# Ledger of designs, part 18: designed miniproteins, single chains, continued (2)

Each design is a single chain, and the fold is of that chain. pLDDT is the mean over its residues in the fold that is shown.

## One batch from the design tools (miniprotein)

Design m4592
Fold by ESMFold2-Fast:
Structure m4592 (fold): chain A 100 residues (1-100)
Amino acid sequence: MWEELAKRLLELAEKYRESDPELARKYYVRAVAARLAAETGYSSDELRALIESATEEAAREAEVYAAALEIIKREKLPLSELPEIAEKLREEREKAEEEA
């Protein structure tokens, strides 16, 4: 159920990226949470808290949050660690991209 919603929200985010960046950001945040629910099986209640805590950068970098969730699942970490892991992955990606 969440995977269909995530796809729809991502399309809306991309559609409004040029005309309404603020609206696009809101759709990205919701798409991230829906995508994460579909990929990880975590409850929607826990993901609602993540949506609320998502920063503007994190909302635009849904891929970083998805990768962080895979680490959480693999390492059996609490979901509350997601923002910290996502931030660390973003820093590593930024350095690799900048130096590449």
Scores: mean pLDDT 64

Design m4593
Fold by ESMFold2-Fast:
Structure m4593 (fold): chain A 104 residues (1-104)
Amino acid sequence: MKKRVVFRSTGTDAAGNPVRVTLTVSYSEAEGTILVAARVENLATGEVREYAMGAASPEDVTDVVEAEVEEGLLSEKVSREEADAAAQALMDQLGGLTFSAVEP
């Protein structure tokens, strides 16, 4: 069965605006790789930033997500603590997952 993990966090940027972060990890059958997507919403302005990238393995996903979350969330002025918490939650979840296309 195709596995997908979604994490959501809410924090504040440096200006005090509320920000919602959604991280999605899924297996891409078309590319034969793991897809990592991040969505950052500024709840005060309604602006949304989205980005996605592929990774070859679950271990690579952890490194990629942590780097992208830290860079992306910090670029949006989301707190370091929120970025670190989201990355850690994702790492903990990935440690128990097998990513594969499903199924007869």
Scores: mean pLDDT 56

Design m4594
Fold by ESMFold2-Fast:
Structure m4594 (fold): chain A 94 residues (1-94)
Amino acid sequence: SAKDEVLAIAEEFAEGMRKIANEAVQRVLEETMEALRELAAAGASPLALIAKFQEGMGRVYAAVRRELSAEQQAEAMKLIKEAANKLHDIYEAA
């Protein structure tokens, strides 16, 4: 389902981020993932999940900019762009 696809994209993003994250970035990342899982369990639409995940990626990126090196920031930007492109494909199909 589209909902399962959004959650799969979010989990792939989270796995990539965990490889470069420090404790502070990891905290924001896990808060984002928990909020998404709770929203999905509450019966939210795929579009609502996309919006919540995009908001969460913004918060993760803000933490990355404060906490991580320029090289790690570039990798995080790559992961965000990959996730955003996959989410756009789901949005266009809806």
Scores: mean pLDDT 88

Design m4595
Fold by ESMFold2-Fast:
Structure m4595 (fold): chain A 81 residues (1-81)
Amino acid sequence: SIEELMEKIRELTKQIIAAIKAGDMEKAKELMAELQKLVEELWRAVEESGDEELKKKVEELLREIDAELTAAMNEYRASLE
């Protein structure tokens, strides 16, 4: 379901952030590839649902995740120099 996909995306994002913080960029890349696939599945499911409220929730989730991943990557880059 869409709700299960959203939860899986949140959980995977936490795992990606943990990998980035640990400096395990190989694992972070693998998990980011999984995240991309789940995001594609989520967008397809939302389009098929026609639910405008659900679409807004998904857009909010994806913006939040993008911000969190960007922040984690910026923190990681700052830690190198």
Scores: mean pLDDT 84

Design m4596
Fold by ESMFold2-Fast:
Structure m4596 (fold): chain A 85 residues (1-85)
Amino acid sequence: MLEERVKNIIENAKNDEEIISKLVALFLNLYYQSESEEDFEEGKKKLRDLFIKEAVKSGKYTPEEAKKIVDEAEKRFKEWLEKEK
């Protein structure tokens, strides 16, 4: 489940760069598994919301810090998507 994947990323990552890289991989997986653009946008929103919630709940991040991390991951995902042929 998406929630378990997000929780595992937060628990096991050594630094913010690892979290960002793993979130990019989750965005890519959602994109490839989505049957429609609407399905992908819903999945993306759910991933963002789940990450912020779990990161804050972990006590490691403030809501502002968690949002910054997921925003960076989404930005890197978009850059990857633009390079995809």
Scores: mean pLDDT 82

Design m4597
Fold by ESMFold2-Fast:
Structure m4597 (fold): chain A 93 residues (1-93)
Amino acid sequence: SEEEALEFIDKAAEEIESVLGTPLGKRLAGAVRGLAKQAIADKENADEIIELMRKTVDRLVEELRAAGVTDSQVEKARELADKAIEFVKKYIE
């Protein structure tokens, strides 16, 4: 259901925020949550929103590395973000 999909996305974003513990990490979590929910709500434009989500995750991950976040935290946050992207892609199909 849409409700279950939204709960999954909220949990993924909460885990990203918990792993990173920084203002930039909160921004990554917010971007994943916001764009994923937008794609779920707008299935007609979902492919474009998913591509924007991938590009935004890539950019924010590089900003996290530049800010001195540990490689382990960045890798875990990336895995969680990629899992959210994969979930949204499968949900929209």
Scores: mean pLDDT 87

Design m4598
Fold by ESMFold2-Fast:
Structure m4598 (fold): chain A 104 residues (1-104)
Amino acid sequence: MMAKREKEREEKYKRLLALLAENAALAKELLAEDDEEELERRIREVEEKRTEEAKELEPFLEEEKARRDAELEANGYDEAYIAEKVAELRAAAAEALAEELAKR
């Protein structure tokens, strides 16, 4: 339940760490912030002020990441499902071949 908010915050935090690596003074101020709401507000201010290009791409990046995560999970299940189905087909083919050899 509610893992969505935590995952979104973690992702923004990772982006913030990349930005903070460029400015040690800003990093000290933001990392010292105990209020999560204030931290998220400051993250938005930093992103808006410094990353105008990133701001245009932000909805696209968030949507693409969500799609890739969902696609990876779906592909994982699909690969397992395909492998199981292929194994069943191979087993059926081997059984049919064995019957044909017994029948001539």
Scores: mean pLDDT 54

Design m4599
Fold by ESMFold2-Fast:
Structure m4599 (fold): chain A 69 residues (1-69)
Amino acid sequence: SAVAEEVWELLKVKHKIDEESIRRIAEKLGLEGKEEEVEKLLKRIWADPALGSSVEDVAKELERLVEEL
């Protein structure tokens, strides 16, 4: 997933979570208006290496968020 690759690069390479990136990712996931939930997941992935050790792991967590919301 292109979105999962962007999230993985943002968190593991650039080490940034900013409002602009959160909004962009939420839009790409079809979760506009739910930026707070996207931010919570990104911060969780950033804090827990096991959730974001690969692009595939990140994709799985993003898919779970979309299904849950």
Scores: mean pLDDT 79

Design m4600
Fold by ESMFold2-Fast:
Structure m4600 (fold): chain A 100 residues (1-100)
Amino acid sequence: SAQEEIDALIDEMVVMLGIAAAEAERDPSMPQAAKDELRALWDAVVAAPPRTAAELRAVVDAVRGIFLAHETDPARRAGFERMVARLEALIARIEALEAA
């Protein structure tokens, strides 16, 4: 069903976000302030997991805001924006399934 596909995609994206949070924590190039804010955001996601495209978009927007506030390297900022664009495309797929 569409709902089962939505739930599976959301669960997969939450797992991907958890892996990304763990990788950020291990990244020596990541500022400590950004790691602290990302950890707090990830703890909030674990406590209240997103269940809709809109809730996932809010998490992605929060991650983007934290990263861009702390990252000054233009190449890393550009790489991150490309990653966000890919996540936005996946969220758009969930939005299309929710509208079906």
Scores: mean pLDDT 81

Design m4601
Fold by ESMFold2-Fast:
Structure m4601 (fold): chain A 97 residues (1-97)
Amino acid sequence: MEEELLEKFKELAQKAIEAVKSGNVDEAIKYLKEMVELAKEATKSKDPEFQKKFVELARDAINKIIEEAKKLTPEQQKKIFEAVRELYEVIDEIEKK
């Protein structure tokens, strides 16, 4: 289960990054929302090593998405940053455990 969550998150992160690069904001938000749901599932894990790996993976994905989003219009950036903020809040919850 944990290995599946990591792989699915990596796939969604790659899709989100590519959607941002192509200026497809609606697709990027869709993938970011799916990443938020996977992160919520990760909060249920009792494995601290899995949680650590998930947090590191999520932070890397967030940083790459933000970097690509900076190349978009201010309106597109706002939408992406709002979705990224939701993901960050869930990741912060995992770190507090």
Scores: mean pLDDT 82

Design m4602
Fold by ESMFold2-Fast:
Structure m4602 (fold): chain A 102 residues (1-102)
Amino acid sequence: SLEEFKEWAREKVEEMFEAALTEDWSTVIKKVRELIEEFFKKAKELGISPDVALQIFQEAMEEVLKERLPSLTPEQQARLVRLYEIASIFAIIEANKLKEEE
């Protein structure tokens, strides 16, 4: 269901943000790429358009980021913001690619 998909997306986004605090950037970037590919694949299987899927992904990231930031050090906050920017770019690219394939 759409609700189950949103819950799954939030859990995976939380995992992605946690990885940014504990792992090196090469590992984090690999995980971000894999998550985005899996996210949009699952969205397509559910009949969710790339634009709607992108919105769901961005909203999940913004919610997790807002919840995490207040408890983190300035260095950790900077890492999460960087991850948000990288993941946003990758998600936009994937959504646009899928729109061109339709």
Scores: mean pLDDT 85

Design m4603
Fold by ESMFold2-Fast:
Structure m4603 (fold): chain A 87 residues (1-87)
Amino acid sequence: SVLDEALALADALAAELKANPDASQAERQAWIDRTAAALVELLRDASREEFEAILREVERHLLAQGVPEELVRELVLRTAVAFEAAR
C-alpha cells in the first residue's frame, strides 16, 4: 500500500540517522530533503486528506523509533511545503 511504502521511506531515514550519529547537520538535512522529495513523489496523486493522514502516520512512526522531534518536525515541514509547491 502507499502507507507501507511511506513507512518504508521513514524506516530508511531512521536507519541512516542511527547508522551515522556523527553526521553533519548538512548531511542530515540532505537525507531529510531526499526523504521529503520521495514522499511527495509517492503521494503526487493523493488527495490532500490522504497526504495529511499518511504524513501523520510517518511522524508518529519516526517518533516511536526515537528519531529526535526536531528532525521529525523538519521532515514534516519540508514534505508539506514541497507537496503544496507541486500543485
Scores: mean pLDDT 88

Design m4604
Fold by ESMFold2-Fast:
Structure m4604 (fold): chain A 72 residues (1-72)
Amino acid sequence: SKKEIEEIHLKELEDVLRQGAEQAIKNRDFDLFERVADILLASAKKHLSEKLVKKFEEEVKKVREAVKKKLS
């Protein structure tokens, strides 16, 4: 169903976001995280429902704060 496909897509975006966060921490490059987050948010807005976009935006905020804390 469309809902199942959107949930799979959300999961894939979350997995790529976490990989981007790990690379940003490893390289001490916060700008790398922001570039990855921007690309993934654009993809979410194009392919997901408004509810799932909002859920992904909240995940991006949580991961961003974790990356900032690790780089401090």
Scores: mean pLDDT 88

Design m4605
Fold by ESMFold2-Fast:
Structure m4605 (fold): chain A 101 residues (1-101)
Amino acid sequence: ALEEVLKLAEKLEALLRELVEVAKAKGDEELALEAEELLGLLRIAVALAKKFKDPLFGARQLVRIAEQALELARKLGDEELVKRAEELLAEARALLEKLEA
């Protein structure tokens, strides 16, 4: 349960790092900052989930962060990043449902 949350968080971190790099390459400093802020929130959520051994809290935060990452990918107009964000959001929602069962 917690290991699944942490593995998904690593994938989401990789997506957010790519969003930062692509935004910077396009000169979109505002979107790059928003992606860096989400990366910071992801790191805090992971640290709290580990500290309290709370995979349900972790999964809920991953869903929220993945939803915001998808919005940023759509604003950026990068179809591959949008697709990856949609896949990670679906994975986060599936994990949350599994943990709530």
Scores: mean pLDDT 88

Design m4606
Fold by ESMFold2-Fast:
Structure m4606 (fold): chain A 70 residues (1-70)
Amino acid sequence: MPPTFQEIVDKLVERGVPERVARAAVGRLLSPSPPSNESLAKVLGVSPGTVSRAVREAKRVMREAGFEPP
């Protein structure tokens, strides 16, 4: 079975991503209409690069679990 939203978030937090950034990145990855990295970065008060890295880490977690990210 594919990992749940919370399982991916928890794995990102274990890897040093702050929970609020992890939740936003996973939500963006799984959204059919994702906001831009720039828009999320502004809302979260982080750099667009921070959001981009968190999304890449979420994709890596999904691939390591044997599931292709969207």
Scores: mean pLDDT 77

Design m4607
Fold by ESMFold2-Fast:
Structure m4607 (fold): chain A 90 residues (1-90)
Amino acid sequence: MMEKIKKIIKEAVEMKEKGIKNEKYEKLLEELKKELPKLKEEVEKLKDEPLSEEKIEVNGMFYAAVELLKEAGLAEEEYLEWVKKLQKEG
């Protein structure tokens, strides 16, 4: 499951950096939006754990996903608040 989300984020970030915002990009963002609740669950499972490679990767993925969706106007406010919390806590 996480590998699929990671690939979606990577492809969407690469397309955004190249300035490509076509139908394929929009479909990737819609898929990412559907997967965001599962990614949030993984973040919540790790929130009280010490910093680990897994925690850093999961938090980074969640941050990237929320930024992509925010720029497209697809991010729910609760996810924006979670990103702010993660950025303050490292």
Scores: mean pLDDT 76

Design m4608
Fold by ESMFold2-Fast:
Structure m4608 (fold): chain A 71 residues (1-71)
Amino acid sequence: DEVVRALQETLGLSREAAEEIVRAVELGRRATADSVPVHSEVNRAAARAMEIGGLTPAQLAEALRLVQELL
């Protein structure tokens, strides 16, 4: 909720794109070091966020870092 709003306001993302970015961070957070498949899932979610939101890789990297810092 708060994080999705921050992404929409800071980067001008659609709600859909913001939700995909939050999902990517949540996936990485839930199974960090001991789950290689989850790491791949995070990368796929990030790629979908770029596609949906029209984000550049640099903007996506900023968004992911911001979400991780807020969560």
Scores: mean pLDDT 66

Design m4609
Fold by ESMFold2-Fast:
Structure m4609 (fold): chain A 90 residues (1-90)
Amino acid sequence: MSKFFEEGEAYFKKNASKLTNLDNVFLAALAIRKGDYDTAETHFKKILDQNLPLKPYKTFLQLFSMEINLNKLPQNLRTLYLQVLKKAGV
């Protein structure tokens, strides 16, 4: 939810050494919130290329999708995001 994104940058800076490939989901979402769409595309592409398990992120992705306007995302990023949602079972 939106309050988590405000603190997310500080959290990830503090915990950089403990970041996993699964954290790319949250990092991609944070990048979208900042309008950094190229970074978001990079993170989602890594998730899809590595075929990471996304079901644990289903609730997070559902909540995040209610806060963003998908029509404002670049076509490539929107396509990648929809593929991530499908793999998460959203």
Scores: mean pLDDT 71

Design m4610
Fold by ESMFold2-Fast:
Structure m4610 (fold): chain A 94 residues (1-94)
Amino acid sequence: SMMDEKLEQAENLLVRIYLLIRDHAPEEEIRREAERLLEVMKELSVEDQEKLVEGLKNMLKVLEADPTVSEEEIALAREILERAEELLKEMKEK
């Protein structure tokens, strides 16, 4: 369905963001993919938004455990998670 396709798109963007951070891509490129993820997230149901936030939390835990990932890259991943959590909160308060 169209909703299933949007969730899959969001999950694929999350994996792409993880790979970009792991591969030490430029911050601007990571931020562009993060903006795309947040836009797709707005089109998801609240339940699927919660799944995406859980996925971002899991990504952050994996990155924090990786000794090759810098503190600046962890801070960027945390910023993306915080923005997603804020969006979810706004969607739940309607």
Scores: mean pLDDT 87

Design m4611
Fold by ESMFold2-Fast:
Structure m4611 (fold): chain A 84 residues (1-84)
Amino acid sequence: MTHEILYESSDLEETLKNAPESVKPEVETLKEEAPDVKKVIVYKVTTDDGVETYGVSADLSGLNEAEYEALQKRLKEIREEVEK
């Protein structure tokens, strides 16, 4: 399993434009729920079986515990819908 950073930015609109289609809903959610996020990373994971998947990670420092929990729950729901 390997991790590759495809795109890294503090600009959510530029991240959305450059993100793979599968992760755009997660980036849109970050733009709606945490527009002041400091850093967003779009990455690719290649499994040992050669399966490629895409994900997004954000620097959520500055959110309180309740905001962090709510955002993580929403991002998880979006991931589950995309992987449907």
Scores: mean pLDDT 71

Design m4612
Fold by ESMFold2-Fast:
Structure m4612 (fold): chain A 85 residues (1-85)
Amino acid sequence: MTPEEVEEEINKLKETIKKVLDPETAEQITLSLDNALKMFKEGKISIEDLKAFLRVLERQAKETLDPESYAKFADEVKKVLEKLD
């Protein structure tokens, strides 16, 4: 998978997050995703590290979000992880 394809998938996830989560939570998560994508594009982390980061982010969301918001977020993270395989 090319870095450009990874960037497209992360950008799709960011747009979905903005639609399904509250603005403050969406801003924090998108900032974290932007930082992880930047590190990946700079060769500082691998695709497996990026996938691990997404799994950690999903786990943190389970503890902080309501069940309905978490379900929507987790579904979108799963779709991105399946594309990164």
Scores: mean pLDDT 80

Design m4613
Fold by ESMFold2-Fast:
Structure m4613 (fold): chain A 77 residues (1-77)
Amino acid sequence: MEEEIERLVKILLSIADNYPEEVTEPVTEEDKRRLLAWLRGEEYIPIDELARLVRKIYQQEGPEAIRELVREAFERK
């Protein structure tokens, strides 16, 4: 479980690091819902949109926000 969570977090952060621009719009509940739904396999997000979404969240709330969302997705499976 923890190894799977950390591996996915590293992949997401790597994808976000390749996004060329800073995302300055405020993080919304819809942003977190959308990422959580994608993590659960409930919603498809194109790679470019995924990179932007992850960058937006970790840029403003830190990498721990991404880790918590990944944990939440796995805990309910």
Scores: mean pLDDT 79

Design m4614
Fold by ESMFold2-Fast:
Structure m4614 (fold): chain A 85 residues (1-85)
Amino acid sequence: SLIDELAELAEKVGKLVEEDAPKSEILEQLDKLIEVLRRVDEAAAARVAALVEQFKASTDPTEQKKLLQQVLALVGETIARALAA
């Protein structure tokens, strides 16, 4: 299901963040995540895309990590709502 794909992509992004993976590798997984998210919740996908643009522009590691945590929280909320429906 799309929800299972979204959960798997969120786990992959979370693992890359925990492992301090290169920004380019995190962005590759985020692009895939946004594509799946758009098919589940277009408004959530737009909010995540805006956070990802801020992540791309940021040079502060602390702010980058905070933005990625916001992305994962928003995705988690979307998954929780879909499972409750």
Scores: mean pLDDT 87

Design m4615
Fold by ESMFold2-Fast:
Structure m4615 (fold): chain A 81 residues (1-81)
Amino acid sequence: SIRERYKKLKIEALKLLKKWMEENKIKVVGKEELAKLHDKLEEELPKDEFGLLSLAMNVLMEETNGKLTLEEIDELLKKLE
């Protein structure tokens, strides 16, 4: 279903955000940090996969008042997995 696909996409987006944040020693992601990650992913991923992941990340940021912490990512992953 579309809901199950979106759930899997959210989990993938959250895992990518967490990994990128840990590798770059970032505790909070805002619009500027998200833009840097998007630039990297656009180079690495096919356009379709990049489009879906970037959309999921943008929706997650809007749902969390324009910022995501590592703690919020861990909470969301526990709820989704």
Scores: mean pLDDT 80

Design m4616
Fold by ESMFold2-Fast:
Structure m4616 (fold): chain A 96 residues (1-96)
Amino acid sequence: NAAGQQAVTDAQNALDRLQKLAEEASPELRPFVEESVKYAQELLTRAQNLVAKGDADPENAARYVAAAQGLSDAIQHLVDLTEERVRAEEAARKAA
């Protein structure tokens, strides 16, 4: 299932960015980023399970792929918001 695999790939790439952000984050912000990593990982596991269900059930594949794409979008949005929050907090700390 190409669409389902693409959704998982997009989510994994976003999670990889978030994990890198956790490594680079200041000690004060690192727990916040690590919490986002845990949540994103949980959503990614759910997306992978939905893709596997779609592969096993061709009659319902489109429904499972759509659900996996929704979770992939949610992961990407979470990563973008986490990156934005970290940048804003670091800027505020530097200005103080």
Scores: mean pLDDT 86

Design m4617
Fold by ESMFold2-Fast:
Structure m4617 (fold): chain A 80 residues (1-80)
Amino acid sequence: APIKVELPEGVSEEVRKIIEETAKRVQALVDAGASPVEIVRVIDEGMDKALEVGDKNGLSVEEKKAVARAFREILRQALA
C-alpha cells in the first residue's frame, strides 16, 4: 500500500521536504521487500536530519513533536 503522511504545519519547507523524501525512500524499500531493520535505519536518518534542520530554524518543542509524529506514522504504515 502507498505510504501517506500528513506534513506538519508551521515547519519550514526544508523540513517538510526531508519528511517527504524519507517517505519516498521508505516506500521504495517496502516495494523492494527490505527488512524492518533497513526501514527503521532510513527513518532514523531522516528524523535526525529533520530535527537538526529544525533546530537551526528555531522549531518549538511542540513542532518537534509534530515532526516526530510524522516519522512514526511513516514507520507504522511501512511495517503494516
Scores: mean pLDDT 84

Design m4618
Fold by ESMFold2-Fast:
Structure m4618 (fold): chain A 71 residues (1-71)
Amino acid sequence: MKVSQEELDAAVSILGLATIYAASKNAGKEKQAELAKRYLDEAVRAYENGDFATAKEIAEKGIKEVNALDA
């Protein structure tokens, strides 16, 4: 299988956001979990469509926005 650097970078960013979502959900942080889930769903959709650069950008934005909400 041919795995590009762009695909790998997107996958790593999505895994990071998925980890934040799971942690927030398990901790009962409803607002953080909901926000993380929205960005996660959009990033995964972009990834499945082959838009790896877009998937990475969405996942990274999701991580940043969730961290800002946890201030």
Scores: mean pLDDT 83

Design m4619
Fold by ESMFold2-Fast:
Structure m4619 (fold): chain A 61 residues (1-61)
Amino acid sequence: SALEKKLTEVTKEALEALAKGDKKGAADILRNELGIDIDPSKVTPEVIDKALLAKYLELTS
């Protein structure tokens, strides 16, 4: 679906930023693309996965 494609693409962009050590960039991508606000100091792959699952459930409920 368009939603699943968007979530997958945004996830890849955020994880790529994290792989480069850019926690602020990863947080900015999530906020600007999906409206997910995460403190840059707390951004990890696990936190991203949890936030994306929560957003998916919100949009499909």
Scores: mean pLDDT 82

Design m4620
Fold by ESMFold2-Fast:
Structure m4620 (fold): chain A 70 residues (1-70)
Amino acid sequence: VSEEEFERDVARALAEIYAAIATLDLKRGEDPEAVQAELQRLVDRIAEKAGLPRPTVRVEDGRVTVEFPE
């Protein structure tokens, strides 16, 4: 596995971890718009550093997910 491929895999894994934390924040009564905006800024930065296209953060039915473009 190349170093670049590993960096991208790490970035995706970090985004999933942060999405799980954001889902817990929603469950604890945090504002959905604030949670979505904070996570979007975080994953945008992670993607930029890893050379990945900008991911989409979705808040649906009390769950936060991060989707990377194909």
Scores: mean pLDDT 80

Design m4621
Fold by ESMFold2-Fast:
Structure m4621 (fold): chain A 72 residues (1-72)
Amino acid sequence: SSLVREASRYSAENILKVSETAEEVIREYKEDPLKLARSLDRQAERARRAGQLDVARALEETAEKVREEAEK
């Protein structure tokens, strides 16, 4: 279980990459929050495939909140 969690974490971190700082990711999506929401959905699917259902739910909830903010 901890191995699956670790592997999923590395997968999510690789999507963001060490070459991309958190600030760069935020900057990239600042003008398009729906793009951020889509990225979070894909990360949630990867977490689900890795068996990290709690992480997947958290990512899906975050994506929904981002969409709600984008619509306001």
Scores: mean pLDDT 59

Design m4622
Fold by ESMFold2-Fast:
Structure m4622 (fold): chain A 73 residues (1-73)
Amino acid sequence: LDQETKEKMITYLNTLRGKLIPRAQSVDPQLAQQLQQAFDNAIQAINNGDMEAYNQSLDTISQLAVQTQALEG
């Protein structure tokens, strides 16, 4: 991964984290903690150039985001 791509990916993740963590925290603090770990894992994967780990982390974030939305509903 080139530096510009890494910066864009990390900015995207930080934007999502800023929106999702407060929502998850309001419904389930444990879910918020799991989301925080998944975002940290995704950023680490980007920094390591591990796109497989990055994609797995995105899948985890997606699943936890769906759970957050279900609890909000």
Scores: mean pLDDT 85

Design m4623
Fold by ESMFold2-Fast:
Structure m4623 (fold): chain A 94 residues (1-94)
Amino acid sequence: SAAEREARIRELRERAEAAEEEGRKGDVRAQIEAALLYVRLAGLSDPEEAREAVERARRMLERARAQEDKLNLEEQIDLALAQMAVAVAELALR
């Protein structure tokens, strides 16, 4: 139903914003999680809201990339997946 979809979008947005807040404090895992959650949110959103979500994902991704030299292998793999997800979302919104 529309109400169930709206509830899922709200939950996903709340999770993305929580991860973004922790990511702003320098948590690289939270930065990567926020980028992926915002890309997921963009996929469920209208084009205008999708562009805003992808912009937030890009900002979190760039913070994680700035810490690339400090990442372990698992975090490097997750960062690469987040980079691909953000790039695909940006291309889809051209």
Scores: mean pLDDT 88

Design m4624
Fold by ESMFold2-Fast:
Formats: structure tokens, sequence, C-alpha cells
Structure m4624 (fold): chain A 86 residues (1-86)
């Protein structure tokens, strides 16, 4: 179940990485650390979003980060809703 949310996040991060590899690297680091800490799927989404926002500001790619954040939130929310309907 958590695996579907993580796969959805990873897919959107890979797409963002085609435009900005630094934003993608920050997102993958946050995802890996959240998984190691045993955080909830919802908490991991917020950690990934925060990491991407900070990286976008640091590397001057806030537009890439903001677009990816919107896609990650939507994809993760769709997978979380599917689990509640199972």
Amino acid sequence: SKGRVYNAIAREVREAGKLDPEVAAAAFTALAEGMKQGLSAEEIVERVVDAMREAGKKYGSQDVADTAIERIRKAAEEELEKEKKS
C-alpha cells in the first residue's frame, strides 16, 4: 500500500529531474530518509515537498519545483484515496 504512494512520488520526481536534477536529488533524499524513519505516507509527501521547494529556491528553479510539487501531491493523494476504497 505505501509502495504505491512511494512509486507515484518517485515517478513525478524522475520527471522533474529531466528539467532540474538538483530538485530531483533533494526529493529522492527526503523520500529515502522518510522511509528510513518509518514516517507515514502523508508525512513523507510533506518532507519531499519541503525539500523540493528549498532546492528550487536555492538553485533558481522554483517554477520546476512548484510544478513537480503540484503533481506529487495529486498523484500521492490519488493513491492514498484508492487504499481507503479497498
Scores: mean pLDDT 83

Design m4625
Fold by ESMFold2-Fast:
Structure m4625 (fold): chain A 76 residues (1-76)
Amino acid sequence: MSLLEQQALQALLENPHLTAEEIAKKYQIPQEAIESLRAKGVLDEEDRVLPLPELLKKLPEYADLIEALEKGEPIE
């Protein structure tokens, strides 16, 4: 997952009530990062982030990264 995708995912996790487009505009994240997260299935039908348990179940290979981003921990 790219640094831009990680920044987008962290912002989405901090603001689960906002759409990906609103997050992209608020945090000035490139649309490309949002589209990549949508392709990975991070977003629901309304382009909002999936609940954490569903995200971890859908993307188990990124579980540690997703949990670190949710907690606001620095990326290594």
Scores: mean pLDDT 77

